# Designs tried in a protein design run: designed miniproteins, single chains, continued (3). Part 4

Each design is a single chain, and the fold is of that chain. pLDDT is the mean over its residues in the fold that is shown.

## One batch from the design tools (miniprotein)

Design m8107
Fold by ESMFold2-Fast:
Parts: sequence; C-alpha cells; structure tokens
Structure m8107 (fold): chain A 94 residues (1-94)
Amino acid sequence: SARLEELERRRAEIGRRLAELLEGISKIQDGQASLEEVEALLELARETLRLAEELLKMAQDDPSVSEEEIARARAVVEFARAMIEYIERQLKAM
C-alpha cells in the first residue's frame, strides 16, 4: 500500500543519513575532519533528527504499528540527538 511504501521510503532515507553521520563521526574521532566538514555534519544531524521525529509521529499516529516498532523509532530519535550533542561539543573544541 502507498502508506506502507511511504514509511519504508522514510526509514530507508533515515538509514542512509545515519550511515553518513557515522562515517563523519569516525573522521572527527580520527582527527581528519575540517571545521567546514564538522559544520556540514551538524546540519545533516539536525535534518536527520527532524526526519526521525516525523517518522516517530507517523508511527505513534498509526494504531497498526506495534509498541516495539514505536520503541525502535524513538531509539533512532534519541540516537540522532546524541549525535548532535557530540558534534556540537567537537565544534566548540575546534
């Protein structure tokens, strides 16, 4: 159905963004990220959080979505917030 396909597309997009964020964080940890790259990564993390919060809301508004799936969506939101806090701390240290 169109609704299930939309949820799957949004999950796939968030997954791709999380992979890019993890790669960027690895570069920061290795001391290989420029200031511009860290700033770009922060914007990516903020946009990823926005998308994750929208997905969580869609999941919560759908009575057919299990509590386990809602918990997984919430974990993605919490992970994105943690990534933002980490990147912000790194920027302040640069």
Scores: mean pLDDT 85

Design m8108
Fold by ESMFold2-Fast:
Structure m8108 (fold): chain A 94 residues (1-94)
Amino acid sequence: DPAKLQEIIENLKQAGPSLSPEVVELLIELYTLLLNKASPEELGEVGRRLGEALAPDVRKLARERGLSEEEIEQSVEDLIAHYGEYGRELAENL
């Protein structure tokens, strides 16, 4: 779904002014897998990797907001799980 890919790109631009090349490469991989009708499992794995690539920026923002290390790591785990689920759902909704 191109609209959902656009939402991911917009959210990433809002999450940090320093979008990493790693995130861009993972977005290209995600789009390529969608075009090739890859499985929900494959897209879920790329989504999880996107969450992992965003984790350093999330940790920085959470620390600036005064969150504890336990709250930061929980937020990172939730982010990774969310992006994994999102990737999976993208494939299932094709």
Scores: mean pLDDT 74

Design m8109
Fold by ESMFold2-Fast:
Order: sequence, then structure tokens, then C-alpha cells
Structure m8109 (fold): chain A 87 residues (1-87)
Amino acid sequence: ARERAIALAVEAARLVAEAVSDPEVAAALAEGAATLAAELARLPLEEQRELLRRAAELFAKAAEAFPEEAEALAEASRLFREAAELL
């Protein structure tokens, strides 16, 4: 379950990075995805679930604020929520 949850969280971050037209921002998001994967592997289970649920909420709000990236942000939100449910 943990490995699958981390994989979904990393996939969510990659989708957002792919949607971003600025290569510097895309690179920063890819680096953030690697950091997120490492942190998720280290955190206690309860903290992992909370972090993933909060990420899902934040990305859902971001999809409303950024219409041009809305599809990727909404999909990332769904993947973070699915990851939290697997833990």
C-alpha cells in the first residue's frame, strides 16, 4: 500500500510539472516530487495520510484558481486523494 501511495503522489506531481510551460518551474516541481517521495517514505502512517489529504485539497483549490492548468491540477488532486485512501 505504501509503495503504491508514494507512486501515485509522484505521478500527481509529474502531471503538474508536464502541464507547466516554464521549464524552470517544471524542474522545481520534479525536484519537489522526489523530495515528497522521500518524505512520505520517512513519515509515520498518520502523518502521510494527513499530508496526502491536504495535498489533494490544495491542488483542488489550485485547479479553481489556475484555469489554464486546471485539468492537470484536478487530476493531481484525485491521485493524492487515492494515495491517501491506500494508506
Scores: mean pLDDT 73

Design m8110
Fold by ESMFold2-Fast:
Structure m8110 (fold): chain A 112 residues (1-112)
Amino acid sequence: SELIEEAFNAFLTGEAHKLRDKRDEILEVLEKELPTIPESKLPWYLAALMALGAVARTDEEVDRIVRLLVELYKKTKNPNLKKFIGKVLRSALPLITDPELRAEVEKALAEL
């Protein structure tokens, strides 16, 4: 996806601010493509998601990004990637406004 590649490049260059006008479009594409992303592309997907997280503006956007992080955490077979996502989820925990999502994150992290 061109939008995920743009978000990935923004992560690499530290230019996440360039994604501000495309947040919703990128988020929708990330949500659509996650089920079909191969293991080899999960680090690329995570980097794009991290760049989007840096410019998230609303509680709804944050909760949607966290849901994708939880799904990515459950999907990955790479222990190093899983450990990194776990750290991101722990740091994001105070920002979660949806109590059901907060409980799901706490449960996922307890199984480490």
Scores: mean pLDDT 86

Design m8111
Fold by ESMFold2-Fast:
Structure m8111 (fold): chain A 83 residues (1-83)
Amino acid sequence: MEEEKEREEEERRIEELAEKLIEAAENPELEEELIKEAVERGLSLGEVRAAATKALTRISVENQERLEEITERIIRAIEEARG
């Protein structure tokens, strides 16, 4: 079932992105790589927002602002790539 598989793939991408968002928030050097990866993978804005929500519930308070900044940059990069 391709539709069901696509949903499972989306949930996996969301979970992977959430983990990478946390990692990039702790390691600023990873931000640019993560933005490029998100654009190359063709992530949807919904996937990015869902991943950010999950990451925000797991990350330390000190890094929440950084994570939100990275999330905004990813969203803008994806929107730019889509035209």
Scores: mean pLDDT 78

Design m8112
Fold by ESMFold2-Fast:
Structure m8112 (fold): chain A 116 residues (1-116)
Amino acid sequence: MSFDELMDKMNELIQKVVNAKTEEEALSYLEEVAELLLEIFKTGDERSQEIALTQFLGLLDTIVDRDSPLSYEKLIELLKKLKERIKKELEGTPLGEKAIKGLDEIIKRAEEKLNS
């Protein structure tokens, strides 16, 4: 897919995550967004990679700050799995480092919400 096609699909899936009524729907769509993020990380230029990461982290901020059908436990599990995939596939890259840092901040905030 072209970057424009990947970003259009990502934006559609982001809206589906935000509008999901069940945990299963929210989790499924979020997993698809994460797969598209990884595809863009492998195939995109630096600008495309930065835009996709920014949009993904913005979605995660929305999930953490709103009453989402997705539980904090399931969110944390998904993000930890994504983090391990990024470590393996993007080891030693500046992009991998930025993505891991962003995910760690979201995980920390979700864990704080879960413990409150």
Scores: mean pLDDT 84

Design m8113
Fold by ESMFold2-Fast:
Parts: sequence; C-alpha cells; structure tokens
Structure m8113 (fold): chain A 88 residues (1-88)
Amino acid sequence: HMERVERSRQLAREIAETLLKSFIDAIIKEAEKLGNKVALDYAKKARDALEQGNYTEANRYLSKAFAALEAARQGKTDEEVKKMAEKA
C-alpha cells in the first residue's frame, strides 16, 4: 500500500540525512579541536548543502573537509591544509 512505501522512503532519507549530518558534525568538532579553520569552513558548507538537499555539493565539501582535517592532524601549515583541501 502507498502509506508503507512512502514511510519506508521517508525513513531511509531521514536516516541518510541524519547520518551525514552527524558525520559532518563530528568533523566540525575535530576541526575545532585542532584549530583548523579550513576544515571547519568546508564542513559547515557541507552541512549547508545537505540542509538544502544538495547531496553532490555536500559530499564534495565533506571530502575537502576530510583532506583539510588530515593535513591539520599532521601539523601542516594553513597554506598546505588549504592546498590539500582544494585538491580533494
């Protein structure tokens, strides 16, 4: 019946959005912990894109945030972090 199909689709979408939002939130916390503004900026942009339903942009910004976060964890300079994020 229609009701169960729509409920299943809505639940799957809500779970996917919740997981992505939680993941982005975790990246934001880690970026703040490391004091890396590049990773923080990209993670926030990923969150904004996700809230607008733009999964392609959210995923792209999330990848850039990950690259920036990894570079920051290795003690690289802000310029190096930015370059690594742009390459992602």
Scores: mean pLDDT 77

Design m8114
Fold by ESMFold2-Fast:
Structure m8114 (fold): chain A 95 residues (1-95)
Amino acid sequence: MSIDEQLKELMKQIGELIREGAEKHPEDREELEDMLRLLQTLVDSVLKTKSPGTGRLLLDTLDTIMKWLEQTHPELAKQLKPIIDKIKDLIKEIS
């Protein structure tokens, strides 16, 4: 499986977990959906450009999101951590 296919599959898994999180926390649904949209946009940018700059921006954004989730939705953060770690590893291979 290509790096492109791996990133798409990992983003699908993130999307499913974020949707479940939004169902459990309807008060934060808009924030969770905005976060997912931002991540999808950055991943798409990395896939199209293969740029180290877009890769670093994605890594920084993932760190920021995880810090917010650890404080606001710690269960969701635990579920996302292994997927986020895999994305970070793939981005480091591109960059």
Scores: mean pLDDT 83

Design m8115
Fold by ESMFold2-Fast:
Structure m8115 (fold): chain A 77 residues (1-77)
Amino acid sequence: SAEDLLKEIEKLLQENIELATKTFNLSPEQVQQVQDRVQQLLAFLESHKDDIDLLKKTLETTQKEVEELKKLLKEKE
């Protein structure tokens, strides 16, 4: 369902923020800015939840970004 896709996207976006914060040593101010942008994106997606292709593309893109951040974090150690 669209609601299930939105929940998975939200979960991955939160994981993305955590990984980016660790990988790039983001300041609390930078973390807040990213969180604000994520909330705006989630509100946009919720208003377009009938566009299943948009939700699927966002999910796939976010998954790839999370995988790349995990790779970068491992290479840093």
Scores: mean pLDDT 83

Design m8116
Fold by ESMFold2-Fast:
Structure m8116 (fold): chain A 93 residues (1-93)
Amino acid sequence: SRMLLRRGRELAREAERAAKQGDYERAAELARKAVDLALASGDDQAALEIALKLSRLSLETSIAVLDTLARNGRFDLIQKVAQNYRVNDPRKQ
């Protein structure tokens, strides 16, 4: 739905504004809703673009985006988001 994607993009802009104001809890909540709507739209490319943008705002929005993608079973998109961060994983094996 074009309406779902449009609303998702509006919420993504609201999340960016909340993060700029230091309201990371609100930014994370808005990020979850934005990604959910983008995924529900069926436009995977737009959903990935929104996820990448929002995950860069803060640790809280990164967690919110990855959690939302996982809840929707979108591990393919999680992998693409993670690649964009060149994650230096300090895991002890």
Scores: mean pLDDT 83

Design m8117
Fold by ESMFold2-Fast:
Structure m8117 (fold): chain A 90 residues (1-90)
Amino acid sequence: MEELEREIAEISERLRELREELAAAIAAGDYARAAELLREMAELTRRGLELGAELARLRGDEEAAAEAERQGRERVAALEAQAARYEALA
């Protein structure tokens, strides 16, 4: 349980760093880099929400696990769609 919480925290910190790099890439007009960063963010978001769902199941909270899976699908799809838009601009 503590190990899953630690992995989730590490993913959250990396996502924060990636958001700062994404803002810089967009400001610089580096759309190829922005697309790469968004795809990396999508992969980390998927992993983080999978771990969040697993943690919720270990706690016996099936509703929280289902919500994490739903949020994961929606957020990953949004990041992938944004990456495709920036890739088209590059």
Scores: mean pLDDT 86

Design m8118
Fold by ESMFold2-Fast:
Structure m8118 (fold): chain A 82 residues (1-82)
Amino acid sequence: SLLERFRELAERTPEVTPAMVEAFEAALASPDPQKQLLALAFLVGLALRLREWELVEEAIREIEKLDKEAAERIRREVEAWR
């Protein structure tokens, strides 16, 4: 799952703190779709910086479930960074 991959990344990447994972889990548990979308978009940016392509793809797929247009926009930006 997305959360499992993010937790695994935190275990092997000092720049990803347990507090960041906890904040992300709290945001995804929020009933506010905008908070969920912003948290997922933030994770895409973090994973892209770390070149964690599988996590980038999983996060974009979760964004597609919330906002297909936002996911398409983010996917275009991600491809430009390749």
Scores: mean pLDDT 83

Design m8119
Fold by ESMFold2-Fast:
Structure m8119 (fold): chain A 93 residues (1-93)
Amino acid sequence: KLDTIQEIIELYIEKYEELLEKFGLVGYNEEELLELSKENEDLKKEILKIVHEVADKIVEAGLTSKEEAEELVKQYEEGKISLSEMLEKLLQA
């Protein structure tokens, strides 16, 4: 379980770093990335792709239910929670 959580965190960090490099946003924090995604549909789509991929891995690992993961991803997509809050809740379930 702990090893699986570590693998998921590492996957998220890797995907996030790749996203920042792809969009030339190296050094930007999550809040800055979210503000930019409101005006950049391609950035928003790539963030959502990473979010879904990480959520699917958390569900596959048995760390949360599919229903809880879908609800948390939806809350993130609607701007009700941050990406870090979503990940924290997914990993605590």
Scores: mean pLDDT 75

Design m8120
Fold by ESMFold2-Fast:
Structure m8120 (fold): chain A 100 residues (1-100)
Amino acid sequence: SEEEKRKRALEAATLVHQARIDILNAVETLSEEEAKKKINEILDQLDAGVKELLPEDVYNQVKELIDETKKKIETASKEEIPDVVIEGHNKILDILKDYI
């Protein structure tokens, strides 16, 4: 139903928002190398969570953005990570908005 679709999209958006908070906290509290390791763990958990909530076609679009964010973070300095995460977060939210 459209109501269940909206509920799952909102749950997915909540996971994206929580991942952003956890990533920014990791950047503030950890060294660059430790932060990047923690961020990969957070993004893996986000991937698993949204896979359970979204239909395959929407999940695949979100996964592509998660994978792009991981790749950008691998080569980013610690100072660049917040902007990379915010950009990725906004793109994922746009996909979820189009899905609703």
Scores: mean pLDDT 89

Design m8121
Fold by ESMFold2-Fast:
Structure m8121 (fold): chain A 66 residues (1-66)
Amino acid sequence: SLKCKQILNDAEKELKEASLISKEKCYEAVLNAREKIFTECTNLSQEEREALEKKLEELYNQYCEE
């Protein structure tokens, strides 16, 4: 749980930095975070995984969609 939350916190920081550079960097940051969730966040319920994916989408939309 803590590890997965840390990955989201790191993803938010990366997305903030990427948003100042380019939309392509934003996309790369999302892919990197998604890979880390897939590889490092084990033993999650389906609901917990969906919540993490939803939060990642919210962060992308907040910092990079505009």
Scores: mean pLDDT 79

Design m8122
Fold by ESMFold2-Fast:
Structure m8122 (fold): chain A 64 residues (1-64)
Amino acid sequence: MEKEEAEKRIQEIKERLESLFPDDPEFVKQAELFMKNLVEKGYPIEKIEEIADILAEIYKFRKS
């Protein structure tokens, strides 16, 4: 139950990242894999979402 909810939340975050970076599917794929790894390590989904937002900001800065 909890694992399926975490996977669903990761999918939602991934779709948000795809909307922010439509021209960079590789970044989105790497972010998805990273988030899945954090779930396996027992991080709460709220923290994973914060980390995804930070990664998006860092990537946006580098792309500029």
Scores: mean pLDDT 77

Design m8123
Fold by ESMFold2-Fast:
Structure m8123 (fold): chain A 74 residues (1-74)
Amino acid sequence: MLELTEEEVEQRLVESFKRMKKDIDWFIEQGLSEEELKNILKSLEDFLKRTENPEVQKIAEEMIKKVKEALEKL
């Protein structure tokens, strides 16, 4: 089993969220459906409620804002 330190896990989590933010930007440009946007929004809001990492919270909030703006344009 691959063993990660808590610091490495936190760093990977931040990096993963930064990548997801870029992916969400790209998917929005490609024209996600209302259903897909709502599913992403729900997942991000659920995650934001569970995370204690301030950097992850900030990135998640930025992604939520982008998804909400995309939904408002539909």
Scores: mean pLDDT 76

Design m8124
Fold by ESMFold2-Fast:
Structure m8124 (fold): chain A 73 residues (1-73)
Amino acid sequence: SLDALTARVLRLMLEAGVPTEKANETAEQFRAAVAAGDYEGAVEIVREAVTKYQGEEKAEEVEERVRELLEAA
């Protein structure tokens, strides 16, 4: 479900060290993009948030995991 997918992505951002308020905002933007069928935009939204707070290397790790979750959904 989209709710379960969004919750998993939120947890990934929190585990990566994205601040709670920003992780929640980003998760809702991710949800909206997925609901619109914009899977690449959804991945980019999460990647940008992780890059801002944790840098590009951590963002690449999170991007791979988000793509795996989208493929499993």
Scores: mean pLDDT 87

Design m8125
Fold by ESMFold2-Fast:
Structure m8125 (fold): chain A 80 residues (1-80)
Amino acid sequence: SHMEKARKYFEEGKYKEAAKLLLPIVEEKGHWIVAQKLRDIIEKDTVSEEDKEILELVLKGEWQRAEALAFEKYFNVEKL
């Protein structure tokens, strides 16, 4: 039910609401970088295309891909 409700919010463009529902699921599974990304989505005024990609991967249950993408976006900035 939580995943279905989060998917509906995502389809309606309610990305922050989707992130709020997904956060406890992600934290329970121990995907800490994705969890941090979801908190960031909840707190900021705008949702980027990269944020939407991570949310979509989480909704598909592709945890490892979501974690890798979130890690890349947070830590590759150090080389700029």
Scores: mean pLDDT 80

Design m8126
Fold by ESMFold2-Fast:
Structure m8126 (fold): chain A 120 residues (1-120)
Amino acid sequence: MRYHVNLALALTRQLEAVSREAAELAIKADPSVKPIVDGLLAATEGFREAVEKAADAILNVSPEEALRYIEEARRLMDEAVKLGEEAAKKVPSIAEELQKLIDEMRRLGEEAIRHLEEAV
């Protein structure tokens, strides 16, 4: 794999770990947010799948396909962040801690996308 592709995949795995930590924190504080958290986890799984497909397209020298999957990854990251912020609003007791995890997810996702764009 190309160096940038490997970094994007590693950052995506870190994003999934942070999303699981955010999910656990939110559910422990208020189980009623489970539907929002399930959506967050589904969006981060979709982000990983889109990143993996973009990586495959880059390795197969398919720049148009790679850019399409990068755009899908960007959309899924935005959805995950939105759902995380909705969970934070519903659980004010942990909102600051949860928002820090959501900010870390956004940072990791944006960095992963930048590495994919550099590899196209």
Scores: mean pLDDT 89

Design m8127
Fold by ESMFold2-Fast:
Structure m8127 (fold): chain A 62 residues (1-62)
Amino acid sequence: DDELIAALREVARLLREGRFDEARALVDSIEDPEVRAFAAHGLAELERHYAETGEVPEVRAS
């Protein structure tokens, strides 16, 4: 899903810049509830990885 991938890339960019509140707001702004749920899961995983390693993992389109 192009929308989900684009959202996750933007979330990863915001997290790299330390804009955690903006990353969460972006996920909350997604109108499709399925895409929003997957993006929220992706955000939680990116935040967890950042807390463990100090780095934001790369988000790639398959």
Scores: mean pLDDT 73

Design m8128
Fold by ESMFold2-Fast:
Structure m8128 (fold): chain A 68 residues (1-68)
Amino acid sequence: EEAEKEERLRKSKERLKEMIEKAGEDDFNRNLAIDPEKAQQTLDDFWASVSEEDKEKAKKRQEKLKLE
């Protein structure tokens, strides 16, 4: 069923987010010792890239619910 596929996709996305977050935090902490502002900007850009895609998909799902 579609619900099962949707749950699997959501679970995979959560796993990827965790992995990405760990990688970002490691780089952020390393750069923080050298240039805190640059490290913060890198983290923001990193999250913006992921968030925009997730945001678009979330909006489309909410619009679908509203239009029903």
Scores: mean pLDDT 60

Design m8129
Fold by ESMFold2-Fast:
Structure m8129 (fold): chain A 78 residues (1-78)
Amino acid sequence: MTLDELEPEIVRALAEISLAIAKISGEVDDFVLRTIEEAAKVDPEFALELAQDALRIAKESGNTEMAKKLEELIEKIK
């Protein structure tokens, strides 16, 4: 199963849950990035808000690679 095969409502829920876990753990992984990318295809405004929160977490954790990927995603969603 790929994220692209999920229903829009499920993609949004997964993105929200993934970000909530990232916020609690202080870590943004590739799965969080992928769920936000898929959410952007369904609801760009919602995904932009999630991507901005994820970028803050990545910067606070010192994950420069993930921060760059999130900045690129934010620019693509705009």
Scores: mean pLDDT 80

Design m8130
Fold by ESMFold2-Fast:
Structure m8130 (fold): chain A 63 residues (1-63)
Amino acid sequence: SEIQEAVARLEAYLKDVGFTKDWLLEQLDLAEKDGKPAVESLAATVGLNPELLEQALKQLQSE
C-alpha cells in the first residue's frame, strides 16, 4: 500500500540520519506545540505528501 511505501521511505530516512522513530515523533510533537510546520518540512525532505506522511507517522506509532 502507499502507506507501507511511505513508512519504508521514512524508516530509510531515519536510518540515513541516524535517529529513531521515537526521537522523530517527540520532535514533531514539540514543533507542533511551538506552531512550527514540522510535518510539511519533513514531507518535503523525504519526498512525500504531508497527508501521506501523517498516515505513515500514525502507522509507525502503532508498531
Scores: mean pLDDT 77

Design m8131
Fold by ESMFold2-Fast:
Structure m8131 (fold): chain A 88 residues (1-88)
Amino acid sequence: MSEEELYQQFVEDMEKTLKEIKELASKRKEALANGDVDAYREAARKIMQLRLDLVQKAEETMKKLSPEQRAKLQELVDKILKEVDELM
């Protein structure tokens, strides 16, 4: 797999993960509004797991990239993680 293919594959996976996190964040807010503590906790745990999986995959992908591509990917990952943290 080329560096460009690895980068593109990671971006696609990241976008899918971010969409899932946003959907879970919406469910968590709804659960909180309704006093559903169990649903709130489940959504929060799933968000945390997806965030951890994203970080791990980013680190593994960056190890296979050139320093220039690695820096570009790190900047993108930092922006996405900041958006995720704002949803938590």
Scores: mean pLDDT 85

Design m8132
Fold by ESMFold2-Fast:
Structure m8132 (fold): chain A 68 residues (1-68)
Amino acid sequence: MLTLEEFKERLEKFIEENKDLPPVEQIDLALKMLEEYRAKHPDLTGEEIGELVRYIVELYKKLKEKQK
């Protein structure tokens, strides 16, 4: 099973591998990865899910800055 830290690392690697996609598409794919992760880890707490959502939002802000 992936830990929260391993999932965050996987997200960062995924964004780097897909840097040529528009930020909106990169975030859509990141959210799909989160949904798949949640489906495989039903014991995730709301706090842990909130942490992952905030992490994705932070990545989105960084991607929008690069798009300028």
Scores: mean pLDDT 74

Design m8133
Fold by ESMFold2-Fast:
Structure m8133 (fold): chain A 67 residues (1-67)
Amino acid sequence: TVHEEEVRALPAGDDLLIPVTRPVPAYLPVPRSARSGRLVLDDGTVIEAEVTETPDGPRARVRATVP
């Protein structure tokens, strides 16, 4: 399923705090130095994300499905 939105990872120490609106993409581009992060939805839900290497570079992968 395709979606349209502007999503960006925000560095927060050794974690990424990623403010996103719905729908939440499965992969979110992140800085190369990132290892893990958190997605903060517009309703305040926090979801764990991990950094995965992809052909397009490192991306944060959502560990849980967004409701």
Scores: mean pLDDT 54

Design m8134
Fold by ESMFold2-Fast:
Structure m8134 (fold): chain A 101 residues (1-101)
Amino acid sequence: SEKLKEEREKVIEEALKLREELKKEHPEIAELAEKKRKEMLEELKKAGRLTEESERELEAFAGIMGYLMKVAATELGLDPATTSVEDLVRAGAQLVAEKLE
């Protein structure tokens, strides 16, 4: 479906925009998200599954991950220097989910 392809592209573009905004507003969180993206990129390379599409999807994923970490840091007061990336993402995702209810 062309419509589903357009919706997916729009989500990726918005996520990439979040990634760029995060680099300017919260460079410490952006650095943590970027480190995780690079780890995932290396795993895809080792598995022989790295494509231009998957690389761009990882960049978008870093934007989403960084946004969730920002929510945890700014709304819940979690310290990015002492809290794991997994805990920041989980806490941010939980808060975002609660606001959507």
Scores: mean pLDDT 83

Design m8135
Fold by ESMFold2-Fast:
Structure m8135 (fold): chain A 77 residues (1-77)
Amino acid sequence: MTDEEVREYIEKVLPKIHKNMEKAAKLVSEIFGREFKPEKFSVDELLEIARNFEDTEKAYVLAAALSLVGQEEAAAE
């Protein structure tokens, strides 16, 4: 997955991330093994985090995790 593909994916899920900042921060923290605060993430900030992993697969994992925030909301009873 390219950096541009990760950007497009993040942009698609960004509204759900902003709606569920606390859940997004928790999922990102668990995936990266690093504490992230429930702050507003921008596309550029999320891309910078992904790039720092030196691996497009990790960027893809981030994008997938952020997508799960929206799926958990939809799957909740």
Scores: mean pLDDT 59

Design m8136
Fold by ESMFold2-Fast:
Structure m8136 (fold): chain A 83 residues (1-83)
Amino acid sequence: FEENNLVLRKEKWDKERAEFQKIYDEVKKLLDEGYSLEEIAEKLGISVSTVKRILQTRDEYNKALKMSVEELIKYAKEKEKKK
């Protein structure tokens, strides 16, 4: 959330997000095939907690980025209205 170097941080984030997208898609595919989170964890060689964290982290990251931008816009608009 620091403003030091948003451009470079976005590049790193995009790469990390792409990897999460792939693993998330694999988890989703197995869930759609009727596998439980525990079975998916065993098939992928990871813990159930890791599977849950992947789903949560992806959603939280997307929400945090969107909320950060929208919240800043609303905050700036309120300040502008107040002067």
Scores: mean pLDDT 63

Design m8137
Fold by ESMFold2-Fast:
Structure m8137 (fold): chain A 71 residues (1-71)
Amino acid sequence: SQQRAAAQAATDARIQARADKLEAEGKKTGDKDLYKKSQVYRDSLTLPGSSSAGAILRVVAAEVDEELEKR
């Protein structure tokens, strides 16, 4: 459905934006943990969201980032 496709695209865009920000900040601060986190997000985007593994990795990447922001 259009709603499901839009939700998937929104999640994908959020993960991409987070990866870009983490990479940029890691380059500015030299924080290796930020580089590693950016790589995890980018790896999740290499798999299609329609695949089981791709869907799980995207959810995990998004949830980990949101949980860390809340803590």
Scores: mean pLDDT 67

Design m8138
Fold by ESMFold2-Fast:
Structure m8138 (fold): chain A 81 residues (1-81)
Amino acid sequence: SEEEKRNELLKKIEEKLQKEISDFVTGTVDAADREAVEKAARELQKVYDERKSRIETLQKKIDELKKNKAPVEDYEKLLKE
């Protein structure tokens, strides 16, 4: 029937919309407040980048100190952060 064909088409449209919504919200906590989520994601990325930079700087210092046979214990404790 024509009604069955319409229902099948509507289901396919719903499935596509659901996938697009799912793709949009994947990895986000609240999709209703997109601007706040994007801002929170940027802030989290900044914190991650700052921590990574500190770890890389400490790693380089540890490597230099090891090359010069200096004590590294205090710096190795900071690296575990």
Scores: mean pLDDT 60

Design m8139
Fold by ESMFold2-Fast:
Structure m8139 (fold): chain A 104 residues (1-104)
Amino acid sequence: SEILRLIGLVLRLIGLEYELETSTDPERLLALVAELDRIARELYALALSSDDEDLRRLALRSLEQARATLRRLRARSTDPALRAAVDRVIAELDAMIAELRARL
């Protein structure tokens, strides 16, 4: 089911956001940021392939929440590699969010 797959990705993204807010280890945070990027791209691709506006709106809200979490991580991070990775993923999320908004 496309709906169940999308909901599963949204729930995984929420879990990653919680871990990003509570973790302090830069190596763990780098791995979590990479996993968030992977899940966000899968969610985006699934939303783009859907003709269901409600699923696109759910994906959009989820990506906006992920971006907000990464912006908070960037603000508190002092590690240059982590900051660079976060900035890259925020730029990717900005592009995905803009595309989904254009299709609403």
Scores: mean pLDDT 91

Design m8140
Fold by ESMFold2-Fast:
Structure m8140 (fold): chain A 72 residues (1-72)
Amino acid sequence: SSERERQEALERAEERGREAMERVNKIKEIIKKNPELKDEELIELAEKEGIERKFAEAVLESLKTQEELAKK
C-alpha cells in the first residue's frame, strides 16, 4: 500500500464524517424549529431535506436516549 492510497482512504472517511455531521445538524434544526411535531413528521421533513429515513430515525432514537439518561 502507498501513502497516496492511505491519504485517499482518510479523505473519504473525513468526507463521510462531515456529511454525517451535517445531516445530524439538519435534523437537530428541524427538531428545534418544530418542537410540537411527532417523530414521523420530523422524519418526513428530514427526507424532504435529502436525509435518508433510516438515518433520521437513528438520530432521533439517539437523541431520545440522551434525554432519557438526563432524566434519571
Scores: mean pLDDT 76

